# Designed miniproteins, single chains, continued (4), part 51

Each design is a single chain, and the fold is of that chain. pLDDT is the mean over its residues in the fold that is shown.

## One batch from the design tools (miniprotein)

Design m13862
Fold by ESMFold2-Fast:
Structure m13862 (fold): chain A 97 residues (1-97)
Amino acid sequence: MITLEELVEKLEGKEVTALFFVEDRPQALGITGKVRLEDGELVIESEKRTLRLAVDRAFERKSPYSDWLVFGVEGTGLEGFPGQRVRGVIFVSKEEY
């Protein structure tokens, strides 16, 4: 398990692709964009939208793809789903490193 700050340090300035799943809902959100930390929240910003998540758990995952690093996040505060638990998977290319 890693901190949100450690996760952002690993991903800052890199393009990521992320998939978020809302607990107890058949809802999944995809976003490709750049990662930053703002007001203690994970922020992923694309040209079309900004996604914010108050992350309370972050960790490295075993990648099913040799050329990609994979991280997991869990938290709350996804727009449209207040108070719902959210699980995210974040993919970043090893070529970004």
Scores: mean pLDDT 79

Design m13864
Fold by ESMFold2-Fast:
Structure m13864 (fold): chain A 75 residues (1-75)
Amino acid sequence: MVPEVVLKSVEELVEEGRYGEAKSLLAMVAAIYKLAGDYEGAAEAYRKLAEVARRAGDEELAEEARRLAEELARK
């Protein structure tokens, strides 16, 4: 599971309209989980990234993040 401190930081960035920083934080967290072999954690981070990207109007990133989350959740 993505740590509560990370989710709280993402929520605060989104509330402030700082979508770029929220997306960067989630992408970094997903990469860290992948490197650690925690595919469930990486999938959760990508799923949250897709939500934030969609809210920011970044449809391309939202689709890619959703696809990556599905792939990793099946491992």
Scores: mean pLDDT 81

Design m13865
Fold by ESMFold2-Fast:
Structure m13865 (fold): chain A 71 residues (1-71)
Amino acid sequence: MIAKASEEEIERAREEGRRLLEELRRAVEAGDKEKVHELTLRIIGVVIRLVGLGEPELAKELLKELEEIEA
């Protein structure tokens, strides 16, 4: 079961989430609504993965940053 994640799996999920948030900020600045929606769904996927890896605090942090960016 995935409940016992390695440090490496958690770090990869964090890296992916951070990269997607950066892309989301750029898409918002560009006014690309379709890309904003697409990236938002991808970030939600990372949030779900972090919860599954036993890192709800990291998932909450990522979700909070998403809420601050998305409109």
Scores: mean pLDDT 77

Design m13866
Fold by ESMFold2-Fast:
Structure m13866 (fold): chain A 68 residues (1-68)
Amino acid sequence: MLEELEKRREEILKRMEEYNVPEEVRKAIENGLELALKLAEEGRDEEARLLMDIAEHELNVIIEEMKK
């Protein structure tokens, strides 16, 4: 679980770099990712996955907004 979420975190960070996401937004998403990893370390796998999914969804929405 934790290793899988670490992988997903790395991929999200790479996408934020690729799309030049603003620092303010990057910090917000990173905070969500850190919380997801903390929950996974505490054995809260379902909550950890949900937060990771939310972070990925928010990033997609922001990238779409930046295209406008």
Scores: mean pLDDT 81

Design m13867
Fold by ESMFold2-Fast:
Structure m13867 (fold): chain A 55 residues (1-55)
Amino acid sequence: SMKAEKFAEEAGKLIKENKDLEEQAKKSQELARELKLTGDEANEAAAILVEKGYL
């Protein structure tokens, strides 16, 4: 979905730009809530992040 792809893209940027893994996780969690991702969209986003090597 577009929300999952957008979340994965933005979370990937956060991972690249921030050296602090805890801050990356917090910002990613906040972004997921802001975008109101469903469980399916969250799973899709996680798969994209794994495939791109961010996770």
Scores: mean pLDDT 73

Design m13868
Fold by ESMFold2-Fast:
Structure m13868 (fold): chain A 66 residues (1-66)
Amino acid sequence: MSAEELAEEADKLGARAVTLYAEGRMSLEEAREMIERAAELLKEAGASDEEAQRAFDNGLAGALAS
């Protein structure tokens, strides 16, 4: 999988976690795990620790705002 494909998958996982949690179809713990996995995929794609942390923080904030 290319770095672009990994980054795309990470973004999609984060968005899905937020949506499923907002709909009551996923627990907060499951959504957090999915967001953590998305951040790990970004690091595998070559993102910096700062970029991965920012993506995690944004994903978690999105889930909690839902």
Scores: mean pLDDT 78

Design m13869
Fold by ESMFold2-Fast:
Structure m13869 (fold): chain A 54 residues (1-54)
Amino acid sequence: MEKKKKQIEAMADSLEAMGRDVQEYLETIKKMAEIRGDKALAEAAEELLKERFG
């Protein structure tokens, strides 16, 4: 779980540095993870959404 969250966070930071929409990225990752049944990835994306935008 923690390892996946750190990987998503690193990608989010890279996208932010490029001026991309980090919220859209995290929402997309959460949706894709839910479709694939990857609960740990979905939870990591949701936590980052709450930390950055909630």
Scores: mean pLDDT 78

Design m13870
Fold by ESMFold2-Fast:
Formats: sequence, C-alpha cells, structure tokens
Structure m13870 (fold): chain A 70 residues (1-70)
Amino acid sequence: AAVEALRAALDVDGDGTVDSADFALHAAEGAGDTRPGEGLDYLAKVLDVNGDGVLGAEEEALLAQAIASS
C-alpha cells in the first residue's frame, strides 16, 4: 500500500518502526547536500503530526485514510 511504501522509505534503519532515530539517520545522510523537496525529509516532518518524532500505528492508520482519500 502507499502508506506502507511511505513508512518503509522513512524507516531508514529497517526496524519496522519510524521514529526519531530514523529521522536522525535520514538527516545525517542528507547533511550537506540533500534536497528537502525530495519528499522524504518533508514527509518525515509533516507525518510527525503530534511532534513526538514517532510514527505509531494510530498515525499510520490516519495516513492510510488520508492517502486513500487522495
């Protein structure tokens, strides 16, 4: 599904959870020359709906609904 692909892209360390560690790894990979407009950095920021740095099951369900509606 689209949300699963999105989550997998943000799951940089491949542990099946998108959290601040994945965001930090993504930021580190992009330090110096990554384009936020690529989508991943931007998506990581906007997907952190409650600002806790973690994409849990509730947020994934919300995203699945939003993507399905799009």
Scores: mean pLDDT 56

Design m13871
Fold by ESMFold2-Fast:
Structure m13871 (fold): chain A 79 residues (1-79)
Amino acid sequence: SKKEELLKFIDEALDEARRLLEEAVQQGNTEAARYARSFIRYLEKVKEYIENNELTDEQLEAIKKSIEDGLAKLRELVA
């Protein structure tokens, strides 16, 4: 289902965001590290929300887009 695909995508985004956080911390990139911590917290809350609520396809697509945009920003901050 779209919900199961999004939950898998969130788990993949969490793994990547945690790796990027470690890289940012090792490099002393304080801005990227702060963004990564906030983004990880957002992903964890969104995952819990999706698991506990029935969402429309439009809501699921909006969440996916938000996560894609957040991940792209984090990647650029660490690069």
Scores: mean pLDDT 90

Design m13872
Fold by ESMFold2-Fast:
Structure m13872 (fold): chain A 57 residues (1-57)
Amino acid sequence: TELSEEQVERHSLVNKATNYALEGKFEKAEELANKARGGEYLEAIKRNVEDHKRMEE
């Protein structure tokens, strides 16, 4: 599957946001989620961040 440069960048942002959430850096994760833009990715990141916040608790 071929990805455009923009799609590769968004995918990278999703991965970085998820990694920050796993490290407990939820503020940075949310910032990257907002930068990624595009409904599906934004919703997926928000859901992952919420799930990880609950696991930390």
Scores: mean pLDDT 66

Design m13873
Fold by ESMFold2-Fast:
Structure m13873 (fold): chain A 66 residues (1-66)
Amino acid sequence: SAMDELKKKIEELIEKIIEAKKAGDEETVRKYLDELAKLLNEHFSEEEQKEVLRELLSRLHQAEQE
């Protein structure tokens, strides 16, 4: 479904954000965060947006501890 493809794109963006953060590439982090925010604001409810952001923050925290 279109929603499944969109969820897949979001997961891909989260992976790219984490990879860029681990590499110290803040410009790329900002680029993908902006892209993620646009997709979330355009296609997702507030509750769905919160869930995605919680996942991102959890994974960023784990990556920073590595």
Scores: mean pLDDT 82

Design m13874
Fold by ESMFold2-Fast:
Structure m13874 (fold): chain A 50 residues (1-50)
Amino acid sequence: NVEELLEKARKLGKKGSPQATAAMLLAVSSGDEELVKKTLEELKKIEKEL
């Protein structure tokens, strides 16, 4: 879900994860649903660690 990915981008960007934010923006811009899904899963892992 692109919108969910963007929300995670905003939260993790504020927590000081610029690489996660950049990866999300690239995935969203590509329009590749598979890439978007994989990126979102990676972000959820990072957020859970915090």
Scores: mean pLDDT 69

Design m13875
Fold by ESMFold2-Fast:
Structure m13875 (fold): chain A 84 residues (1-84)
Amino acid sequence: KKKAIEALKKFKKRVVEEFGLDGVLTKEQLQKLALEVGKEINSEDAADAIGAAVLQALDKSGDRETVTGKDLVEAVDELLKELE
């Protein structure tokens, strides 16, 4: 699960740096960012972990069209705790 942890940390960092915690990401922006990070790590475990974080963040928002940076960071942190 080393690649999953690496991908989640990188994804979280990019969300905070590019959008901020109060930033709103559309489903399209979220999927594009997930694809870019997944390609950089080049691992199935990485892609699966990022996909899980995206789905969890969308579920937290109650809306499948947008998510806040805070919801996404919380989803990533929850998954990182499960992988520890």
Scores: mean pLDDT 76

Design m13876
Fold by ESMFold2-Fast:
Structure m13876 (fold): chain A 55 residues (1-55)
Amino acid sequence: SELEKSIKYLEDLVKRLRERLAAAQAAGWPAGYIAHLQENIDLLEKKIEELKKKL
């Protein structure tokens, strides 16, 4: 279904963003950038949970 495809797409996106976050933390990127990445991940995970409730 389109809903299942959307969930998978967002889960894959979160995985990539978490890898980017880990790399940014290891490289000592600015705290503001790291915080912004974390907030984006949190918003996407909330969206995934909302979509899963419709399955």
Scores: mean pLDDT 88

Design m13877
Fold by ESMFold2-Fast:
Structure m13877 (fold): chain A 56 residues (1-56)
Amino acid sequence: GPDEISARGAMAGVVLAQARHGGSPEAARRYGEEYARKLGGDPELGAREAERGAQS
């Protein structure tokens, strides 16, 4: 469902932020939003979960 798609976008955001931006929570949020949107999830949920993941 949309929550599962948003979580996938968030995971991509965390991984991309680690690879390209030293684990920046702001970068994770941007990538999580972008990926969740492209995959048909909730962009704001993807952004928030990615930011949270990058802070952990």
Scores: mean pLDDT 84

Design m13878
Fold by ESMFold2-Fast:
Structure m13878 (fold): chain A 87 residues (1-87)
Amino acid sequence: SKKEIEELKKLTEKITEIRQLIAYDPDSPEVWEKALKILEETIESTDSPLVKRALKRAVESMLEWLRKHNAPPEVIEKLEELLKKLD
């Protein structure tokens, strides 16, 4: 539907913003807290299967990047919990 396409576009913009925030200061706890909050709110606000699938892929990609860059275990654990909400 047109609504799902618009939600997907908005999601893509939000994911890009999150990735840019993390890339700017990956060592900042404040940046990660803000990114995780935006992700959680986005997951809780959508019932669209297309948006949920895109979110799942984005969270999986973030987890892969974080594991490669020795991110804090706390951040990895929070993203794994968000991934479970998408299943």
Scores: mean pLDDT 76

Design m13879
Fold by ESMFold2-Fast:
Structure m13879 (fold): chain A 99 residues (1-99)
Amino acid sequence: TREGLARDAAADVPQMIADLKEDVERLKKWIEKAKTGNPKDIKEAEREGIRAEFRLLVAEVVLDWAEPYLTPEQVAEARNAIDEVRKALEELKKAIDEA
C-alpha cells in the first residue's frame, strides 16, 4: 500500500541522511583533486558527480514518500543534507569546468 511504502521510506531516512553526509565529504575531496587539473582526477571527479546526482534523485523520492511519517526535525535534517549535496555538486562542476 501507499502507506506501507511511506513507512518503509521513513525507516530508510536515517541511513539516507548518513549516506548524503558521506557523499558531501567525498565530493569535497574530489573538488580539491579536480582543481589540480590532473585529467585522471577530473575523470574520476565526473564519475563521483554522476553517482552523487543519482543518489540525490533517490533521496528526494524517498523524502517525498517518507515526509508524513517523519518528525519536523528529521525532515529538516534530510532537506539540509540534500541541499549540502546540491551545493557540493555545483562546486564540483565549477572546479571541473575551471580545470
Scores: mean pLDDT 86

Design m13880
Fold by ESMFold2-Fast:
Structure m13880 (fold): chain A 86 residues (1-86)
Amino acid sequence: MKVTIKYENLSAEEIEALKIEAEQLEKKGIKVTISIDGNTVTITLENLSTEQAIAYVLKAIGLELEGDEVTISIDGDTYNITVKKK
Protein backbone atom coordinates (compact mmCIF):
# COMPACT_ATOMS: atom_id res chain seq x y z
CA MET A 1 0.00 0.00 0.00
CA LYS A 2 0.96 3.67 -0.46
CA VAL A 3 0.32 6.70 1.78
CA THR A 4 0.88 10.32 0.68
CA ILE A 5 0.74 12.84 3.54
CA LYS A 6 0.82 16.60 2.91
CA TYR A 7 1.44 18.73 6.00
CA GLU A 8 0.72 22.47 5.75
CA ASN A 9 1.50 25.42 8.04
CA LEU A 10 4.34 23.68 9.93
CA SER A 11 6.81 25.22 12.38
CA ALA A 12 10.57 24.68 11.87
CA GLU A 13 10.58 22.17 14.74
CA GLU A 14 7.68 20.20 13.18
CA ILE A 15 9.51 20.08 9.81
CA GLU A 16 12.67 18.79 11.55
CA ALA A 17 10.65 16.12 13.42
CA LEU A 18 9.12 14.92 10.12
CA LYS A 19 12.60 14.70 8.52
CA ILE A 20 13.79 12.52 11.43
CA GLU A 21 10.66 10.34 11.21
CA ALA A 22 11.20 9.90 7.43
CA GLU A 23 14.84 8.81 8.00
CA GLN A 24 13.78 6.26 10.64
CA LEU A 25 11.06 4.82 8.36
CA GLU A 26 13.57 4.48 5.49
CA LYS A 27 15.91 2.53 7.82
CA LYS A 28 12.99 0.11 8.44
CA GLY A 29 12.75 -0.67 4.70
CA ILE A 30 9.87 1.65 3.80
CA LYS A 31 10.38 3.59 0.56
CA VAL A 32 10.15 7.25 1.63
CA THR A 33 10.04 10.37 -0.57
CA ILE A 34 10.05 13.73 1.22
CA SER A 35 9.52 17.16 -0.38
CA ILE A 36 9.71 20.48 1.48
CA ASP A 37 8.30 23.75 0.13
CA GLY A 38 8.39 26.54 2.73
CA ASN A 39 6.12 25.46 5.60
CA THR A 40 4.65 22.52 3.59
CA VAL A 41 6.06 18.98 3.75
CA THR A 42 4.84 16.14 1.49
CA ILE A 43 5.83 12.60 2.47
CA THR A 44 5.13 9.61 0.22
CA LEU A 45 5.43 6.17 1.81
CA GLU A 46 5.52 3.09 -0.47
CA ASN A 47 5.59 -0.67 0.19
CA LEU A 48 3.51 -0.37 3.37
CA SER A 49 1.58 -3.25 4.88
CA THR A 50 -2.17 -2.73 5.39
CA GLU A 51 -1.56 -2.37 9.16
CA GLN A 52 1.14 0.31 8.59
CA ALA A 53 -1.15 2.27 6.22
CA ILE A 54 -4.05 2.11 8.73
CA ALA A 55 -1.70 3.38 11.48
CA TYR A 56 -1.05 6.54 9.39
CA VAL A 57 -4.79 7.08 8.90
CA LEU A 58 -5.34 6.73 12.68
CA LYS A 59 -2.48 9.16 13.37
CA ALA A 60 -4.11 11.71 11.03
CA ILE A 61 -7.48 11.27 12.79
CA GLY A 62 -5.66 11.92 16.09
CA LEU A 63 -4.31 15.21 14.70
CA GLU A 64 -7.86 16.24 13.69
CA LEU A 65 -9.02 15.54 17.27
CA GLU A 66 -6.20 17.84 18.48
CA GLY A 67 -7.60 20.66 16.30
CA ASP A 68 -5.71 20.32 13.00
CA GLU A 69 -7.65 20.31 9.70
CA VAL A 70 -7.46 16.83 8.15
CA THR A 71 -8.68 15.49 4.80
CA ILE A 72 -8.40 11.78 3.97
CA SER A 73 -9.23 10.11 0.65
CA ILE A 74 -8.50 6.68 -0.80
CA ASP A 75 -7.74 5.87 -4.45
CA GLY A 76 -7.17 2.15 -5.01
CA ASP A 77 -4.39 1.09 -2.60
CA THR A 78 -3.26 4.70 -1.92
CA TYR A 79 -4.33 6.83 1.06
CA ASN A 80 -4.06 10.58 0.42
CA ILE A 81 -3.90 12.56 3.66
CA THR A 82 -3.69 16.36 3.99
CA VAL A 83 -3.01 17.92 7.41
CA LYS A 84 -3.19 21.69 7.97
CA LYS A 85 -1.73 22.65 11.34
CA LYS A 86 -3.43 25.37 13.43
Scores: mean pLDDT 83

Design m13881
Fold by ESMFold2-Fast:
Structure m13881 (fold): chain A 72 residues (1-72)
Amino acid sequence: MAAENAEMEKMVKEGRKAYLAGDYEKAAKLFREAVEKYPDSPYTPEALALLANALAELGKDEEAAELLARAA
């Protein structure tokens, strides 16, 4: 768990940097990889929310809505 949480945190941090820079495609890719690899991490709800926001910025509202529905 500790090693997985550290890698998840690193991926979320990199995705957040991309998101803040306006690189929503890179942010979405990083957050998607993070949640797929570590679905039960304490960081997963944050990564899912950020992924949904990045997808919405890219105009992928349907995919973002499906992702949020599955997380609820």
Scores: mean pLDDT 76

Design m13882
Fold by ESMFold2-Fast:
Structure m13882 (fold): chain A 60 residues (1-60)
Amino acid sequence: AEATRQRILDAAIALMDEKGPEAVTIEDIARAAGVSVGTVYRHFRSKGALLNAAWRRRQA
C-alpha cells in the first residue's frame, strides 16, 4: 500500500516518455501500475495532479 503511489508515478513517467503527456490516460496508468482506476484517484485528485507529480519526480 505505501509503495502504491510510487508505482503509479513510475507508470505515469514511463507512459509520458512513450506517448507524451497529452495522450496518457488514467486507465493506461492504472493498468501499467497494476492497480484500479479508483486506487489511482485515492492518491491523486486529478489526471493533471498525477502528471504534474510524475513530471516533478522525473526531474528529481
Scores: mean pLDDT 81

Design m13883
Fold by ESMFold2-Fast:
Structure m13883 (fold): chain A 102 residues (1-102)
Amino acid sequence: SEAEALRAALATALRDQAALAEALAKEAAAKGDEEKAKAYQRLAEELRALADAVAAGDLARARELAEEVAEALEEATGDPAAARVLRDALLRSLARIEAAEA
C-alpha cells in the first residue's frame, strides 16, 4: 500500500540519520567533547525509536518520539530553529502517512 511504502521510506531515512548521529557522537568523543558525544548518542537512540514506531505503524508513539528527536537535536547542535524545522517536517510526514492509511 502507499501507507506501507511511506512508512518504510521514512523509517529508512530515520535509520540513516541515526547512523550519521552515531558517527558524529564517535567524532565528538575522539575530540574529547564528552557532552556533545552523549547528546549525539541520545539523538541516534531517539531516531531509532522513532524509526521503529513508524515501521510498526504506531503513529501516536511516533508523534511523541518526533518531539523527543527534536529536543535531542537541539541538545546536540544548540540550534532551536533547526529542531523546530525538523519537528514540523516529521509531524507533516506522519500526517501524510496517516492520510494514506485512511
Scores: mean pLDDT 90

Design m13884
Fold by ESMFold2-Fast:
Structure m13884 (fold): chain A 99 residues (1-99)
Amino acid sequence: EELDEKIEELEKEIEELEEKLKKLIEELKKLKPNDPEVKKFILEVEEDLGIAKLEYAVGKYLLKKYNDKEEAIEFLEKAIEILKKAVEKAEKFLEELKK
């Protein structure tokens, strides 16, 4: 089914974005481990990661309990949107720190 393939593709994208974001957070921690503004930024990005994980968990719950593929896709796409914005924000902040 086309929806099953789309769900698998979205789940893979979420996993790749989470891994990328975690690597960016670790790089930020290594560059300025004692900077309070960097610590604050990392906490904000970790909050975004937490929200994305919650959206993903809701989508997976809807899929497992109700087989609602369309609604599950909406939650997975929302998780991806949050992760993409968090990655972009983290990359931009990292570039500013490297100046």
Scores: mean pLDDT 87

Design m13885
Fold by ESMFold2-Fast:
Structure m13885 (fold): chain A 66 residues (1-66)
Amino acid sequence: EAIEYANRIAEAAAAGDRETVKKLIDESVEKGLITPEEGEEIKAMLDAGADPVTVAFKAASALLKG
Protein backbone atom coordinates (compact mmCIF):
# COMPACT_ATOMS: atom_id res chain seq x y z
CA GLU A 1 0.00 0.00 0.00
CA ALA A 2 2.85 2.44 0.73
CA ILE A 3 4.19 1.84 -2.81
CA GLU A 4 0.71 2.52 -4.25
CA TYR A 5 0.49 5.82 -2.38
CA ALA A 6 3.99 6.80 -3.53
CA ASN A 7 2.97 6.10 -7.15
CA ARG A 8 -0.31 8.03 -6.84
CA ILE A 9 1.47 11.02 -5.30
CA ALA A 10 4.09 10.97 -8.08
CA GLU A 11 1.35 10.91 -10.76
CA ALA A 12 -0.54 13.79 -9.14
CA ALA A 13 2.68 15.81 -8.80
CA ALA A 14 3.59 15.18 -12.46
CA ALA A 15 0.15 16.55 -13.38
CA GLY A 16 0.77 19.65 -11.22
CA ASP A 17 -2.18 18.73 -8.97
CA ARG A 18 -1.06 20.19 -5.65
CA GLU A 19 -4.44 19.61 -3.98
CA THR A 20 -4.39 15.88 -4.79
CA VAL A 21 -0.80 15.63 -3.50
CA LYS A 22 -1.90 17.14 -0.15
CA LYS A 23 -4.95 14.85 -0.03
CA LEU A 24 -2.80 11.76 -0.59
CA ILE A 25 -0.37 12.91 2.12
CA ASP A 26 -3.31 13.25 4.54
CA GLU A 27 -4.55 9.76 3.60
CA SER A 28 -1.04 8.35 4.13
CA VAL A 29 -1.01 9.83 7.66
CA GLU A 30 -4.49 8.46 8.42
CA LYS A 31 -3.40 4.97 7.29
CA GLY A 32 -0.25 5.12 9.42
CA LEU A 33 2.08 4.95 6.40
CA ILE A 34 3.89 8.13 7.49
CA THR A 35 3.82 10.05 10.78
CA PRO A 36 1.54 13.07 11.35
CA GLU A 37 4.66 15.21 11.76
CA GLU A 38 6.06 14.03 8.41
CA GLY A 39 2.73 14.75 6.73
CA GLU A 40 2.55 18.25 8.19
CA GLU A 41 6.15 19.02 7.17
CA ILE A 42 5.58 17.82 3.60
CA LYS A 43 2.38 19.88 3.23
CA ALA A 44 4.12 22.91 4.77
CA MET A 45 6.88 22.61 2.16
CA LEU A 46 4.27 22.57 -0.61
CA ASP A 47 2.44 25.59 0.87
CA ALA A 48 5.78 27.44 1.23
CA GLY A 49 6.25 27.19 -2.54
CA ALA A 50 8.23 23.99 -2.96
CA ASP A 51 7.79 22.34 -6.35
CA PRO A 52 5.14 19.58 -6.22
CA VAL A 53 7.53 17.08 -7.85
CA THR A 54 10.16 17.74 -5.16
CA VAL A 55 7.48 17.33 -2.47
CA ALA A 56 6.37 14.04 -4.08
CA PHE A 57 9.94 12.67 -3.99
CA LYS A 58 10.21 13.56 -0.29
CA ALA A 59 6.86 11.86 0.39
CA ALA A 60 7.91 8.75 -1.57
CA SER A 61 11.11 8.54 0.49
CA ALA A 62 9.09 8.67 3.74
CA LEU A 63 6.56 6.09 2.45
CA LEU A 64 9.00 3.55 0.96
CA LYS A 65 11.47 3.78 3.84
CA GLY A 66 12.69 7.03 5.21
Scores: mean pLDDT 77

Design m13886
Fold by ESMFold2-Fast:
Structure m13886 (fold): chain A 85 residues (1-85)
Amino acid sequence: KEKAIELVREAGRLAREAIPERASAVGTATEVARYSIQQSEKDYEKSFEETKESLEAMVRVAEAGDAAAGEQVRELAKKVLEELK
């Protein structure tokens, strides 16, 4: 749980650095994913899907600025979802 939240914050930081003009959108996706992870004990399945959707949005935003950064965010997203298992 704590590890997953830390990975989400790192993914958000990397995406913001890749495309600063979309920092607001990245910040929103980061907070939604973090909140969803914190709610996982109440509704695990819904929290998992919401986290996945927010991370996918973050990957698309990062890719638009830098393809390499998009790949790095995608790998971090996979690690987040693995930590939620």
Scores: mean pLDDT 79

Design m13887
Fold by ESMFold2-Fast:
Structure m13887 (fold): chain A 86 residues (1-86)
Amino acid sequence: SRAEALKALLEKIVERLGPLNYMLAQEVIDMEKAGKSREEMLAWLRRRYSNQGITLDDAEVERKLEELKAQAKEIEKIRAEFEKKQ
């Protein structure tokens, strides 16, 4: 089925990126769809690391957000290719 095919593709993405990066990239997708600003995303990412006892400087948090955005675009592209195939 269509749902089973999409599930298989998503499982392959998780295997490639790792579960942590996939989860964070999905949160970035959700935030972008909710219309969250870059400033709100940076604040979210800073809080995520702070909860682990890690303080990131402005340059570090910006680089990490850009990496997650690139991963988010890869996930969305694979989903869009699946929809185009249908």
Scores: mean pLDDT 77

Design m13888
Fold by ESMFold2-Fast:
Structure m13888 (fold): chain A 61 residues (1-61)
Amino acid sequence: GALEEKALKIIKDALAKGFTVEQAIMAASLQIAEDLKKQGLSLVEAYNKANEAARKAAETL
């Protein structure tokens, strides 16, 4: 989906800069969660949805 595609781009960029997979997943989760909060999701809902998308994207590496 669109969130997983966005997460994959952030993860690939972070990995290219020398960050670990877990650091890349965290970066993607935080960036996407901030966007989802701006769209009206609660902090917990935004983070959980963003983290799920980031971890699914990382599985495609």
Scores: mean pLDDT 87

Design m13889
Fold by ESMFold2-Fast:
Structure m13889 (fold): chain A 75 residues (1-75)
Amino acid sequence: EVEELIAQLSDPDPAVRAAAAVRLGRIGDERAVEPLIAALSDPDPGVRLAAREALRRIAEKTGDERARRALEEAA
């Protein structure tokens, strides 16, 4: 589940990558934090927005410091 969604963040289709980021944010698993931080640099603006939103949800749910720091740097 989480590992499959992390793999989908590297899909050639930006719609698939954005959907994976949204789902990872809803799950809120810290294993997704580093992959989502990488997705903040995605060439597609929709994927970047989805990754930012996902990291915000994970930071709110878990208090993950990496997610909080990435959001501060991306602001």
Scores: mean pLDDT 83

Design m13890
Fold by ESMFold2-Fast:
Formats: C-alpha cells, structure tokens, sequence
Structure m13890 (fold): chain A 79 residues (1-79)
C-alpha cells in the first residue's frame, strides 16, 4: 500500500518501543537502551553490553525479550 501506511507502521513501531521501554524498571530500561546503542535489540552483542553495564548476559537478554514482547503487544493493541 501507500507511503502513508508505511509511515504509520513505522510510527506505531517507534511509539510501541518507547512505551514498552517506559514501562520497564529503571535497570531494564538502562539495559535495553544500551542494547539499542550497541546496534539494536536483535543485533547487539549482549555479552559486550552486559560487560559494559556490569550485569550478566542473561539480564540483558531478559530485558530485551521483555521489551520485544511488550512492543509486540502494544502494536497489536494499536491496530
């Protein structure tokens, strides 16, 4: 469909991501933001992010998974 539909989907994705992050604990927000800075939630090296933050790789992975689950739910609710 149109460029307007693509822009709407991108906006919904951005809004859902920010809302998902805002609903997390401050610790999980920090982990997720660090992953975004490191290349994105799905592309970041979680081990490198964990080392930088002084947490386990599992903590970073759990925060990212929680964010993606919330983002997906928020996008579905908005559609």
Amino acid sequence: DSEAERERLLRLGEEALEEAIASLSPEDQRRVRAALEAGGLLRADYRAVAERLGVSQQAVSNAVRKTLELEDRLQAEAL
Scores: mean pLDDT 78

Design m13891
Fold by ESMFold2-Fast:
Structure m13891 (fold): chain A 80 residues (1-80)
Amino acid sequence: ASEEAIREERARAAREADAAREAARRILEAPTEEEARRVAEEALARGLHPGALQAAMARIYIEEGRVTDGMRAVLAAAEA
């Protein structure tokens, strides 16, 4: 039965999504672009999926009405 494996995979995906949201929030709250970049690089170095980080950042920027900043975040993450 793959139920146990599916449950573990969902728990892992949930943890990764939570980590992505926290990293995105820290990037947004960073006082400088340099600090924001360090937070992003640190999260990616810890194995955070780039797509998950991009999605979390885009969501936060859109929720704050900063759609253009959300697009820039996606572009920057794709270049990294």
Scores: mean pLDDT 69

Design m13892
Fold by ESMFold2-Fast:
Structure m13892 (fold): chain A 55 residues (1-55)
Amino acid sequence: SRIRHMSREELREFLLQSSLEALEQFLAIAKSNNDEETAALVEEAIAERRRAEEE
């Protein structure tokens, strides 16, 4: 749905602003809840954060 798609984009932007530690904690929570979609978004944010850090 439109609302779900919009909240996903907003969530992605929020995650990209989060610290790596916060992202890892959020990933653990998403995985414990079997929320594969949120877990994937968090993993993308972690990868992006790590790329920026390693630059």
Scores: mean pLDDT 71

Design m13893
Fold by ESMFold2-Fast:
Structure m13893 (fold): chain A 65 residues (1-65)
Amino acid sequence: SIEQAYAEGLVRMAASVYGVKVEFEEVDGRLVFTVTAETEEEKRFAELIKKIAENTGAEARVEYK
């Protein structure tokens, strides 16, 4: 959908700017973003991405190392 494409574009742009890894998956017709966070800084960024994704109707997951 247009909303999913917009969400993916925003999340990819943010990930590129902050230098974190984000993976995209479609689950049951829903777009899911997975952000890998290793540092406290990356965890704060992951929470921001989660809010952005959820505001566009997508789901976000955070993996901590």
Scores: mean pLDDT 76

Design m13894
Fold by ESMFold2-Fast:
Order: C-alpha cells, then structure tokens, then sequence
Structure m13894 (fold): chain A 107 residues (1-107)
C-alpha cells in the first residue's frame, strides 16, 4: 500500500503542536509508522504549522531519517526557513557521523 500522511494537532503549555506521521497500511489493517515530524509554536496558526510539519516530513523521507522535531519561538517565514535548513544539515551530519535516523532542532 502507498504510505499515507496523517496529522495530529494538540495544545500544551500555551503552544500549538502538530505531529505529522508517514504511515504504511499492512494487509491486516494495522498501520506501520515510517517517519514522523513534530513542530510546535506559541504564535503560529494550525494551517502554517501543518505546512511546516509536512515540509519536515518530506525532509525526513528524502534523507531517510525516522524523526524530526522543532520548535519556533517566532512564526516568521525566515525562522521557518532557518529551522528547515538546520534540520537538513543536522540530519545529514547525523547520518554521516553516526548513521543515526533522527534529528531535533530548536529555533
């Protein structure tokens, strides 16, 4: 089956959190999580956070990392671009140095 993208949205401690998961359905109807991306911010809308989480999930899929996580104290486009660039560089560095499958960055 083709992998499906799923989103969960929740709020905690004054922050909105979006968790994006890439899920493959098995023949028994059970889902297998292939990759995750989590992002939180106090000042970003759900729509903007979902778009950012989807871009993070694409980076996880492209670089074969299993999880990415990030936090934005400010929701500017510049801060979003900085987070995505830091996540890409961190994921590449981890794969090269340790063959690790996950990365986390705070902005």
Amino acid sequence: AEPKREFSVFETAGKRVVLATLVKERENGRGEILATAAVSSAEMSEEKLKRLAEEMLRIAEELDVKSLAGYLSVGSEEAQEELLEQLRENARALKTAFKAASARVEV
Scores: mean pLDDT 76

Design m13895
Fold by ESMFold2-Fast:
Structure m13895 (fold): chain A 54 residues (1-54)
Amino acid sequence: SLEERIRQLEREARRLGREAQRLFSLGKLDEALALSRQGGELYQQIEELRKQIE
């Protein structure tokens, strides 16, 4: 279902955010920023899917 896909994307986005935080703590700023951007893209996809449910 769309709700299931949204939940999967939300879990992935949160996972990417946590990994970006770890990389940031290690001084791997470029890698951290890349994962942060990927998480942002997933949140944009989530918003589009939510509009389809509403």
Scores: mean pLDDT 84

Design m13896
Fold by ESMFold2-Fast:
Structure m13896 (fold): chain A 70 residues (1-70)
Amino acid sequence: MAAAERAIEALRRGRAAEVRQLANGDVEVVLEDSGETLRVSAAHAPEVMRAAAEASGGGAVDADKALAAA
């Protein structure tokens, strides 16, 4: 849980350099400032992916694509 909250805040503040979803559904978020990789469980992946879409400046990520990825 703490990792998901930290990842979401980093995405909202523009501090995420990279976001990727792994084959098992987990999400990795690489922090811009430190290069630290936050790993979020698949159970919290939808929250992190939503924050990433919001951070992309206007929901350029298709909601249907986000649901299909989850």
Scores: mean pLDDT 69

